# Designed miniproteins, single chains, continued (4), part 69

Each design is a single chain, and the fold is of that chain. pLDDT is the mean over its residues in the fold that is shown.

## One batch from the design tools (miniprotein)

Design m14535
Fold by ESMFold2-Fast:
Structure m14535 (fold): chain A 63 residues (1-63)
Amino acid sequence: DKLKELIVYALSEHPLTARELAESSGLSQKTVSRLLRELEEEGLVEVEVDEKGRRVYRASEKA
């Protein structure tokens, strides 16, 4: 999936929220959130909750 590759590439450069990914990629937040969930299930993306309670995503070291 080309969109999943794009998301993993973006996250390999900087940890980002779903909103930040949507803004940088031009995708809807709904689409980005779905792809991030699938990538997390595949072990290609990790999620952390920041001090403000936001979910921040990063590329897994196995990606």
Scores: mean pLDDT 79

Design m14536
Fold by ESMFold2-Fast:
Structure m14536 (fold): chain A 60 residues (1-60)
Amino acid sequence: SLEELKEKIEKLRKELDKLNEEVTKRQEAGELSEEEAKEAKEEYDKILEQINELLKQIQD
């Protein structure tokens, strides 16, 4: 149970890292639109919320 929660959190953190890397690369290339940046932020916030919820389950 605890190990499964840790694995899920690790997977979500890797997804955040990949999203940040992709956004940074696209922004550097001048290919990131305002709409794409907004969508990426919304996705980032959703993943972060999921991580925080799982962390609460570990702390309690």
Scores: mean pLDDT 81

Design m14537
Fold by ESMFold2-Fast:
Structure m14537 (fold): chain A 77 residues (1-77)
Amino acid sequence: DEATRLEALQLLNKAVLDVIEERGLDPGELDADELIELLEEAKKRLEELAATDPSVDPAAVERALALIEGAIASLRA
């Protein structure tokens, strides 16, 4: 479902941007290892959101987590 994919991207973007803002990061200056750490933190926040917010779509969270895992795998290659 395209709506679920869009919601997953919105959840992913928010989690990543929140970590960037809280840590005062410049995305253009991050190396691959720093990007992996950022994505791992975003993943933890999405898992926490799914556990604490009953209004969030579990399918959208699962999709967002899969996107993060794929990005981490690509950065490690």
Scores: mean pLDDT 82

Design m14538
Fold by ESMFold2-Fast:
Structure m14538 (fold): chain A 57 residues (1-57)
Amino acid sequence: ELERQLRAIAEAAEEAGLTELSRKIRELVEQGKLEEAWRLVAENAEELTEAVAKTRG
């Protein structure tokens, strides 16, 4: 389900130090704006992938 996937991405973003991005994704999901949240993730996909790959130790 899209909501679950978006929340999982937000959690991964927060763990990777992208706290503001994580917060914005969660806010959009809570408002039912799933398309907006997905668009935000897509626009930041490169940054998200890079940050997660660097995994906080």
Scores: mean pLDDT 78

Design m14539
Fold by ESMFold2-Fast:
Structure m14539 (fold): chain A 58 residues (1-58)
Amino acid sequence: SKEAEESLKKGEEMLKQGDGAAAATGFFEARKVAEEEGDKELAKRAQELLKKGLQAAS
């Protein structure tokens, strides 16, 4: 969860800076770690943010 939370925060900061590609990378890692740790709520949040990061990168 701590690693997933850190990746999620990095993604959110990149999204705030307008870097959708870097944000998507952070959210992807957050989702992966959250799924491995069984944190379903965090994994779901990271997945929704990943979609936003990918849209911003396009």
Scores: mean pLDDT 81

Design m14540
Fold by ESMFold2-Fast:
Structure m14540 (fold): chain A 64 residues (1-64)
Amino acid sequence: MIKELLEQIKAAAYKNDDAAVDKAIEELKALLKKQGATPLEIDQQVALARMAASVARLEAESEK
């Protein structure tokens, strides 16, 4: 599910686990391709996921 993958991306980013973030993004791309999403739609979803990851990393840093 897309929602589950987005949560996994955020959790991995919060832990600064770049490998897990990349893996979850690749799974998101694969799922979207199976659902018939266009390359542009996939790029938009990946951009949103990476933005959410950046926010999660910033929140982790602000916690110290």
Scores: mean pLDDT 79

Design m14541
Fold by ESMFold2-Fast:
Structure m14541 (fold): chain A 64 residues (1-64)
Amino acid sequence: KDEALAAIEARKATIKAKTTPTVSKWAIGQLERIEEALKEGKMSEETAILSADMIEKFALDSTA
């Protein structure tokens, strides 16, 4: 089971629920790029999870 992809999807859901439409669109776009890089083997699972966590944190902090 792709734990990294599941973690990214969970972060996408949180961002959609907790941020403005503008912030959500930017952050989801970044997470989709991370998902594609992970699926293509261009990024490690650890790097993908860390990057996704940083995007989520930045998006949430930007709307707090």
Scores: mean pLDDT 78

Design m14542
Fold by ESMFold2-Fast:
Structure m14542 (fold): chain A 74 residues (1-74)
Amino acid sequence: LAEGEELLAAGRYEEAARAYEEAIKENPNDAKAWAKLGEALARLGRLEEAAEAYRKAIELDPNYSLAHALLASV
């Protein structure tokens, strides 16, 4: 996750998305990883996939406000 966050901050959105996808494969119940994957996908213009990732984050943690806000933006 830390690696993905650094890639996202650097504007390396494709690499960030891959890092978060890898994190999700290892721990599919990580709401933060799903929300960050959604961020990377939204930055790439892949809005439908971003919305699905945000929905997963909300399912895992309904009070994760970032996922709620970002889902509303897509």
Scores: mean pLDDT 75

Design m14543
Fold by ESMFold2-Fast:
Structure m14543 (fold): chain A 67 residues (1-67)
Amino acid sequence: MSEEEALKKGRELFDKAVEAEKQGNYDEAIKLYKEAAEYFSKVKTPEGARLAVAAEIARVGLELEKE
């Protein structure tokens, strides 16, 4: 997978995670944020690293708030 494809896939998954979170579907959102972070981490650029960290922060935040 190219870095461009990995960034696009990561952004797509991150957007889906945000929608799942808005629906209160925390398990789905956590899974999607985790997958987004994995794709962003494949991008060996500062942008990829920043986005991977952002996705991980979102995932951890939801896990801590999950009942």
Scores: mean pLDDT 81

Design m14544
Fold by ESMFold2-Fast:
Formats: structure tokens, C-alpha cells, sequence
Structure m14544 (fold): chain A 67 residues (1-67)
């Protein structure tokens, strides 16, 4: 079942795109994932929210250096 939240699906897609060298597409998707995660954390408690936000922000920073 699609038990993953939309931001989790986008975060995994961004990581796959980055692994394929598609840095511009990965950056776009990662930024979308971050926006959704930030919204999710504003509405409800998200387990390990601080860690997950830090991981997405780190990925975005790495991708920005590759673009």
C-alpha cells in the first residue's frame, strides 16, 4: 500500500534522480519534498522531523553545488 506520505515519495525520487546525475530535476523534486515536509510538521507531529528536515536540506545544498 502507498503508506508513504507524499513528501517521502518525493524525497526518494530526488535521491534516485541525483544518483542518475539528473541534478536539476533532483533539486526541483527535493525542494518540493521539503515544502511538503515543512507543511506536514506545521500541522502534525512528524517522527524524527528535525532529522528528516536536516537530511532534505543537506541534499538540497549538495544538489545546488552540482547544478
Amino acid sequence: SSGLQKWEELAEEAKRLAKEGKYEEALKVAKEALKLLEYATSVAAVPDAEKKLAELKALIKELEEKV
Scores: mean pLDDT 82

Design m14545
Fold by ESMFold2-Fast:
Structure m14545 (fold): chain A 66 residues (1-66)
Amino acid sequence: MDEKLIEELKKKIEEDPKNAYALAELAFLLYRQGRLEEALEVLKKLNEIVPNPGVSESIAYIESQL
């Protein structure tokens, strides 16, 4: 479930790599599916575009679950 949405979000990111909204939404969906390593990769990309404590804390939290 949500694979179609994941593909649409990936397409948006391919068209606009600085689309912070699409990156955040993709990371959330991957996390909900238990795809923690993929969610981390996407969150790290998001943190490069919009660095903030909340994103950094989310990265650390997910890493603690691995």
Scores: mean pLDDT 78

Design m14546
Fold by ESMFold2-Fast:
Structure m14546 (fold): chain A 59 residues (1-59)
Amino acid sequence: SPEVDAAVEEILRRLMEAGEQGVPLDELKARFGPLAEPAIQRLIDAGVVRVENGVVRVA
């Protein structure tokens, strides 16, 4: 969906800005609501990000 596609782009931008620190999953969920999980899953499936101990990071 266009909304998920936009969330993917914005989440990736935020992760790149955060660098090695990553972004807490709960922070992304708070900001993107129901769009967070499908957007993050697309980035995981693409091999672009990882989720470790509740933190999302660029792979």
Scores: mean pLDDT 85

Design m14547
Fold by ESMFold2-Fast:
Structure m14547 (fold): chain A 74 residues (1-74)
Amino acid sequence: MLSRRQQILRLIGEILRLIGEIFDLEQELARLLAAGVSETDPRIQAIRARIAQLQAERDALMAQMRSLDSVPLV
């Protein structure tokens, strides 16, 4: 099994990947809006839904990282 430090480092890596994906989607969203695409366009709605999903995944991984401080490593 991975040590707590190794598990935390792995979770940090996954969190950073999710942050990067969120950033790329936010840039795409900003680009589409700047190009005059409507807020109600299905592309805009799909990007926002994906950002929300990735943010939830990021928050879950951050919660897992915090829990490693208070529970035995198994």
Scores: mean pLDDT 80

Design m14548
Fold by ESMFold2-Fast:
Structure m14548 (fold): chain A 56 residues (1-56)
Amino acid sequence: SAAEELARLRAGLATVEALARARGYPSVEDLLRDLVARGILTEETARRLLALRREQ
């Protein structure tokens, strides 16, 4: 469902924000670019996470 997808994305965003802080990345965007470059995340997932972050 859309609610389940949104909850999953919010959990993912919180995890990524915590990881960026813990690993000393300048921004969440920098971490997401690195994860996409390594094939860990798709560009679409990274884009959705950044869009959700901008809404907050």
Scores: mean pLDDT 81

Design m14549
Fold by ESMFold2-Fast:
Structure m14549 (fold): chain A 61 residues (1-61)
Amino acid sequence: EEVVEHAQKALDSAAAGNVEEARKHYERALKIARESDKPLSVEEANLLTAAALAVIGAELD
């Protein structure tokens, strides 16, 4: 769903070295997750965690 889509885009952008786009997509995924009235799936939670780590790693380069 949208959380997975934006988290994946954050990962892809971070891998490409595009830190600004990676951060934007990660923030979008967080906002969608926060506004949802449903709990995150294991897949959504894992992708958000991976995206967060990827953005942090890209910013440290």
Scores: mean pLDDT 79

Design m14550
Fold by ESMFold2-Fast:
Structure m14550 (fold): chain A 57 residues (1-57)
Amino acid sequence: SSLEEIIFQTALRELEAAGMPREEAERVAREVVELASKGDNKAAKELLDRAIEEAKR
């Protein structure tokens, strides 16, 4: 769906901007989309926020 594509691209961009390598960022972005698709928006946001902070180390 278009919403899933938007979530994926947004997560990917934020993870790459935080310094995460492309392949790892794509993997994490897919996990964020999967959680959001299941309706678990809280877990999706928590995963994204945690991954961004880890990438900044």
Scores: mean pLDDT 85

Design m14551
Fold by ESMFold2-Fast:
Structure m14551 (fold): chain A 55 residues (1-55)
Amino acid sequence: SAEEEIRRLGEEIGKSTDLEERRRLWEEAMRIGREAGISEERTLQLLKEGALAGA
């Protein structure tokens, strides 16, 4: 699902120390959220959930 993809991207962001990689992953997550009709607030929450799981 789109929510699961966004959480996985959040996990990748949490594991990455490369600012450019994190930015690219962030942009991809926002794109997936928009295409799936997920709000920006929800997309951010899913990214945070993934990042916490990745830490």
Scores: mean pLDDT 83

Design m14552
Fold by ESMFold2-Fast:
Structure m14552 (fold): chain A 87 residues (1-87)
Amino acid sequence: MSKEEILAGLERAVEALRKALATARALGASEETLAALEETLALAEEGLRRARELEDAEEALEVAEEYAARAQPALERAAAGLRETLA
């Protein structure tokens, strides 16, 4: 996987999370669900920022994996809340 592919993937993830947060707000999702989405988005944006500063694709991938792991608990809470909102 190239650095360009890694960055494109992270940029798409950030865009998807921004759209999910806007949709959740419009649907009246709980404060807990919105907070979890905001936490996930903040971690995704920071991961993208750090990955962009790296010249090496392997290092960029490691950063992406690190931030994905850090975001997983918040993402799981957000996903559960979104499922409840859409049910």
Scores: mean pLDDT 83

Design m14553
Fold by ESMFold2-Fast:
Structure m14553 (fold): chain A 80 residues (1-80)
Amino acid sequence: SLEEQKEELLRHFMKLARRIVDLAEELGDWPGLAEALREMAKKFQELYQKLENGEITLEQAIDEMEKFAEEVIERLKERG
């Protein structure tokens, strides 16, 4: 169902958010964490809306979220 797909997307978001939190804790960069989480939340909202509208599959949404997380992680590392 669409609700199960939304829950799966949220589950993937939470895993990626935890990875970003762990990295920011290692770096001691709390402003960097705040910015990273803001960017991730915005991307999640965009993908969630596309999934709800049938514009994107769950697999595509997860792939885009993971690719975006890698970009956010690289920017967080470049701040140090």
Scores: mean pLDDT 87

Design m14554
Fold by ESMFold2-Fast:
Structure m14554 (fold): chain A 92 residues (1-92)
Amino acid sequence: SVQLKIQELVDAVADGDFERAKKIIDELLKNGEITEEQAKKLYELMERFREVRERIRALKNAPTVDPAALEQARAEFDRVVAELQKIIDEIK
């Protein structure tokens, strides 16, 4: 079902498994369960999740932690989560 695949997508994102997430998006698109535009937005969000997670890790591993930069990166992560939820709500 679409709902089961959406749950699998959310789980893949939470695990940081963006290869699995992309495969789920491909399956949703192949089955006509999402539009080309929705698939494109989901792929773009997967890349943004990857970049933000890498930035947060780099900031945490820096010799001197910049708390303002880390807070900004976490705020960006929350924004990407909100954008994912909006697309999911459009699919359901």
Scores: mean pLDDT 84

Design m14555
Fold by ESMFold2-Fast:
Structure m14555 (fold): chain A 91 residues (1-91)
Amino acid sequence: AVKTEWSEVVEPFLEAKKEVEEVLKELKEKEEKGEKVSEELIKRAEEAIKKAKEYIKKLKDALGEPVGEAQKLVEEAEKNIKEVKELLKKL
């Protein structure tokens, strides 16, 4: 049922996507200010990437290849994951 896929797959994906976005914002602020990133923020970023990748895979496995709005959300999450990884390499 649509409600089951939403609660078990889509909702956790959206939560993981939001966490990556929040981490990305904090990392960008640290880069702009020339401040050192804490070990806690680095670990949080790595965990956010891991969860987002896991839930993107689960989303595709459960619902098939994303289309329309779902495709945009997955593409945004993948873009944010890439940006977080690049910032972690620089910081």
Scores: mean pLDDT 79

Design m14556
Fold by ESMFold2-Fast:
Structure m14556 (fold): chain A 82 residues (1-82)
Amino acid sequence: DLDDLSQLFQQSHRSLGVDISPQSSRGLVRSYWPIIQSTLQQVRQNPQDRDQIIDDVTRDLSSRSSGSTGQSIGQLLRSLVS
């Protein structure tokens, strides 16, 4: 559910010292939803490579966007696959 994912994403940002609104969290989850879905599919197909897949996505997003955004997505992905 998008609302549940948005709450997890907001909590991940809060853990990094960034307080974002529920509306901003929903917008960010929607923007990153294709990469979240693609990553989850990759993990389901290659569960033995889970940590490497998530680390690669986290590093790529951190370099393209911001470290906090990449880390928040990484934490969200780890929560979803745990």
Scores: mean pLDDT 76

Design m14557
Fold by ESMFold2-Fast:
Structure m14557 (fold): chain A 142 residues (1-142)
Amino acid sequence: MSYSIEELLALLSDEDPAVQIAAIRALQERLIAEYDEAVVERLIELLSDEDPAVRYAAFRAITEVAIARPDEALIERLIELLSDEDPEVRRMAAEALLEVYRNNELSEEQRERLREAAERLLSDEDPVVREIAQRLLEELES
């Protein structure tokens, strides 16, 4: 594909959500081939985008990158997002980590970090976050 990473990053700020989503998908493929923390942070910012389709595309892209290559920095960043101010971001981070756990063998340290995070989220204000946390904890303890 002919687009540079710099061009794709510029398209993430486009007025047209369809253009933003196309750029997200292209950056997803690039991240699976070569991890780039700066690109990951730009996709994480889009989890709070005004357009729900853009938010969902960013969520799916981050999740699929984490499943295809469970990079330690990406998993740690997803664990940090479980404490985000936005309950929608916490829901997406919890769901992404559940999918990563189901598709990868995580280290003992990563599993322990997820267990501790899931236990904290059982007391979350958002009932959907609590439900995902319960599922994650049950699977980690099975």
Scores: mean pLDDT 84

Design m14558
Fold by ESMFold2-Fast:
Structure m14558 (fold): chain A 91 residues (1-91)
Amino acid sequence: SEIEELRKKALELLEEAERLLEEAKKKLEQGNYEEAIKLAEEAIRKAREALELGKKLIELGDILTGIGLILRAIGLEFEAELLVEEAKEKL
């Protein structure tokens, strides 16, 4: 169904964002601040895209799943933004 395809796409985007953020953390620990920023900014982009899909799920009546995806996306975006600020301060 359309709802199932949107759920799958949102989950894939969130998993990609989480993976990128973990890689960004490793680059930050290694002192590779420019790469850490690039990876974290990519994670932010994917989290924002997943948030928009979560909103569409709410509109289609999958309210609880949509809310859960939005909250997860907001958390990832916030963590990635904090990492970008930390990396910029160390440049």
Scores: mean pLDDT 91

Design m14559
Fold by ESMFold2-Fast:
Structure m14559 (fold): chain A 74 residues (1-74)
Amino acid sequence: NAEAERLLAEGKAALEKGDYDTAIENFQRAAEIGDDETRARAYIGLAVAYLEKGDFEKARQYAEKAGEILRRLR
């Protein structure tokens, strides 16, 4: 879990720097090892990174995946 939180933080830092490919890599890794909450947060990060890259189809896909997980966490 600490590792997944670190990957989320590094992904966010990469987004702030405009390094979208590094952000995508870190968020994908966080989604692989994290729990549902961490995975949803990682998918939100992926949606933002793809949106910034102009990949609207992938951005929408990851936003929908995040929303589905968040609905289940009620």
Scores: mean pLDDT 86

Design m14560
Fold by ESMFold2-Fast:
Structure m14560 (fold): chain A 79 residues (1-79)
Amino acid sequence: KEELEKLLKEASELAQKILNGEFTDEVRAKARELGIELTDEEIERIKNLSPSEQARVRIAYALALIGAALDKYLKKLKE
């Protein structure tokens, strides 16, 4: 469970940054490692949404990142 714990911790920290609206280069790079690409175009799209819509999108990305981290771990167990 060591690798799962590390992946979940990293995904949780990344999810918290996204929930706070912190779309930094580091956050984008780590999201890309999990198969989620936050392009400049996507960040600009999110920025132009209403505050309530931004909150919903941030929650969706946070959940997607946690799910992607779990999927990556499960695939590693099968390989």
Scores: mean pLDDT 78

Design m14561
Fold by ESMFold2-Fast:
Structure m14561 (fold): chain A 84 residues (1-84)
Amino acid sequence: LYSAEELIEELRGGLEVHGEELLDRLAAASGVTTGSKVERAAAWIAANTDPAESPEPLLAFAEEVEARLPDLARALRLAAEGLR
């Protein structure tokens, strides 16, 4: 499991390499076959984040990326809700 900081670093690297395709890759990697692409990407983020982590870093990163990739921002917010 990633710390929130480690996960954000992985997502930043993925966004730089894959751009908008990052969301498709996260959704595919989640193994979830139902729901929207955003929901499936959120499931991957939540599954790979340490549940002891604060949701605040994911929410801050969502705000940072919202203008560039709004669907990733939505996935981050959904995952943060799962962490509570």
Scores: mean pLDDT 79

Design m14562
Fold by ESMFold2-Fast:
Structure m14562 (fold): chain A 112 residues (1-112)
Amino acid sequence: MKPKVIEKEVEVRPGETATIEFDAKSGTVIKVKVRVPRGPARVTAKATSDENGTLTVAILNEDGSVLASKTVINGKEAEVTAEVPEGERTVYVYVSANKDGKIKVEVRVEPL
């Protein structure tokens, strides 16, 4: 069994929000590479599904370490926040859902 991974890259500056929509199948992992050109900043990732189910959102550091993670069961929305230090930073937003449907991923970056 080969899990399907959908990858996307965005640059989000402090004060900006990026919104990306995905058509997902159960067992699909969404991976968003987020480039933050100016820290220090707070990165907030919000995933919204059109189906009730198990929804997981995580923010990972560029080395793969988990900065923040949240799983909701029988829900449509999950949100996590992580802080990034000064300079140019890359984080990865991972979203997975156990239902087929549309997933909206919002990445907001706020200056610290």
Scores: mean pLDDT 81

Design m14563
Fold by ESMFold2-Fast:
Structure m14563 (fold): chain A 82 residues (1-82)
Amino acid sequence: SAQEARDISIAYSAALIKILEKRGWKPKNEEERELFEKVLEEAEKLSEEIKEKAKKLLEENIKNSTNPEAKEELEEALEILK
């Protein structure tokens, strides 16, 4: 469903945000910070089933990635979803 696709996207995005923060990244402005905080809050409320689907999407993107830097970042995001 459209809602399930949205929820999977939120879980995926939250994992990437956590990796960026772990690497010392900071939001450019207050609007970006608030958006990222909202994504993280929504992700915490998601079911384990949705998180598993986000993990599978990350695994598929890792397998299809030809960029070593992008692959490493996606692999770190996958570890956060564990």
Scores: mean pLDDT 76

Design m14564
Fold by ESMFold2-Fast:
Structure m14564 (fold): chain A 100 residues (1-100)
Amino acid sequence: MPSAVEHATAAILSTDPEEARRHVIAGLRALIEYAKENKLPKEVIDLLEEALRAAEEGRLEEAIRLLGEASKLYVKEKGYDPEFEDMVKAVALGLAHLLD
């Protein structure tokens, strides 16, 4: 399965808005699976799942905000995780691309 970063990159490179949207949503799902597999705090996972719902509903600014809250909470609780932060940044850029 492609990583969250690979999905976000595919979204940014997509010329079809529907394809870009599908890739961003897949990237969010990959990020959630990473969080679950690495046993991140429930509150972080809950924020990521709310970001996914917001993105699926077209509330892209809210999805970006929720990703930022999840990142901030995880850094506060566990410190800097470069793999998680790279995925969050990539997905946030993909969401921002959909705002255009």
Scores: mean pLDDT 83

Design m14565
Fold by ESMFold2-Fast:
Structure m14565 (fold): chain A 70 residues (1-70)
Amino acid sequence: SEKEKLLEEIKELLRKIAEELLEALPDASEELKEQIREYPELFIKDLIEKGASVEELKKLVEILKKAKPL
């Protein structure tokens, strides 16, 4: 479904951001690194539980894609 595809795209974008953060912060505490690694799954779970609409998911993809130039 379109919703499932958007959720997967959001998860992949968040994973890429998490990977970049971990690479930028090699000396961060293990607790912070675990929080960064777990965030994509927790975010997606919250979106599913709240019943986020296709329109909301499309807007999130746009926002996350804009974060890439940083």
Scores: mean pLDDT 82

Design m14566
Fold by ESMFold2-Fast:
Structure m14566 (fold): chain A 84 residues (1-84)
Amino acid sequence: MAPLTDEEELQLIQSLPEDERLELIDQMIRNLEERRRGSTNREEIARALEYVREARKNVKDPRKTAEYLQQAMRLVARGVELDR
């Protein structure tokens, strides 16, 4: 399975309406809080959670929201890959 590029992730998130972006952000916060409890890579998960919280504050700015969510997803994906 090929991962989405940074540009593809940004475009996807920016294309979501505000309500759907907020729902995605809230789901990511819950998921990251759950992962933090069980993960050995807690520092990267904690940093990703900060980015998702910044995205929530900026939900009305689709590009800024997308950039924060992209950074969070990259940290989580890289942490999981390195933690294997």
Scores: mean pLDDT 73

Design m14567
Fold by ESMFold2-Fast:
Structure m14567 (fold): chain A 71 residues (1-71)
Amino acid sequence: DIERRVEAYLLVIKNSSVTAAEAIKMLGLSSQDPEIREEAIRLAKEVEAAGEDEKLTREAIGELLRRIEEK
């Protein structure tokens, strides 16, 4: 369930010293797909540039989880 996994990542970000950008990078690096890894780096930079906005963070994590699950 992608929605539950997104909420779990957001909870970790809120309750730890891990930034949203770092969490997104780590999620992407868990994939062996170079396209997913590249997209994770891009999304992490976008989220960081937006000041770690919760809506953008939620959308980025959801997008990466969907792509990982599709493969």
Scores: mean pLDDT 78

Design m14568
Fold by ESMFold2-Fast:
Structure m14568 (fold): chain A 92 residues (1-92)
Amino acid sequence: SMDDYQQALFQIQQYRQQFDQAVQNNDMDRVRSIIDQVVSIVQRYDPNLTSRAVNMQNQGDDYYSQGNNDMAISWYRYMIDMIITHLRVRIK
């Protein structure tokens, strides 16, 4: 429902702020934990959006496993931004 999308958007916007702080602190464990929490929220509301988010998370995880934190962070950020944009469109 629209109310479910509004709640998801609010929660994910809070995680977006925490994500930016974790990136600034170079805390990759916290960055990845936030990504898991964001995906978990989306799973409750939108299975199609979840599939897209998981694909982006997997790209970020692949770069992280290679020691490329900058590319991992870029993919994780794109995932959160994509989710926020998609939820905003659904609410309108």
Scores: mean pLDDT 87

Design m14569
Fold by ESMFold2-Fast:
Structure m14569 (fold): chain A 87 residues (1-87)
Amino acid sequence: KKIEEYVRKAEEAEKKGDYYSAGEYYEKAAEEALKEGDVEKAIELYEKAARAYEKAYEKTGNPEYRKKAIEADIKAGMLLIEQAVRK
């Protein structure tokens, strides 16, 4: 339920061009997915967060948004490595 609520809020924010809020909601959704043990969904959601933050950076030029995009990509990458090693 919480994952779906955050994803819906992120998608609504994206439609409004509020990419920064979209990134934050995708991160919250990813954190909830990790709590549920759904690592594959968490990877996808962190990747969506990174993309949203990158769009926020493209729109505003604010380097803090680029930093958040990189941090989200690192989180997704670390989870992907852990999954690949255990496969």
Scores: mean pLDDT 86

Design m14570
Fold by ESMFold2-Fast:
Order: C-alpha cells, then sequence, then structure tokens
Structure m14570 (fold): chain A 93 residues (1-93)
C-alpha cells in the first residue's frame, strides 16, 4: 500500500539523517550509538516493506529503549524520532 511505502520511506530517511550526524560527530561513542540506531531503523523499514509490521514495531521499540538508556541530548532526540515512527507505523498497521 502507499501508506506502507510512505512509512518505510520516513524510517529510511530518519536512518540516513542519523548516519549523516554520526559522520559529523567527534565523539566515537556517540558515532557508534547513532550508527547502531540507524542500522536498527533501516532493518525496521525493510520489515515494513515485507509486511512484517509486528517485527518492525518490535525492532523500533528496541531502538527506542537503546536510545533512552543512553540519555545524552542527542540520544534523547533520536529516541523522540523513533517514538514518532512507532506511532506512525502503529496507525497504518
Amino acid sequence: SLEREIVAALIYIAAAVLKSIAEQTTDPEEREFLREVAERLSKAADLVLQGKYDEAIKELKEAYDFAEKRGTPLAKEAARIVKILIDELEKVK
């Protein structure tokens, strides 16, 4: 469906943005953190395109928990973005 394709595209865009920020950060721990969140988002988007919505939501929730536990200002923004993506995906599921 078009809605599924739009949600997957938004998740891929979020992953690409986080990867871009990772390449600009000077802190190695923040860089690896952002890359990990981006990888989990990309995997969730792939699952959405496959129609595996419950698996995609689980992957996004794991990414959210990972970001929340880190607790830095950048990690909190990453968690906020992931929460928005979870809410949008649950709406079109």
Scores: mean pLDDT 87

Design m14571
Fold by ESMFold2-Fast:
Structure m14571 (fold): chain A 65 residues (1-65)
Amino acid sequence: SAMELIRQALENAAKGAEAFKAGDYETALKHFEEALRNAEAAGASRLAAELRKAIEDVKKKMEEL
């Protein structure tokens, strides 16, 4: 269901945020990309847009290192 996909997106987003805070950008990217797939599958366009921004932030950090 879309609600289950949204729940999975939020769980993966939380894991991505935790990895980002820890400086593990590769792990953060993987979790945010999984969250984005779940959000897109659910048709959650606003959440998907926020996750795309989070992915860009992670990529920016990876380019700095």
Scores: mean pLDDT 88

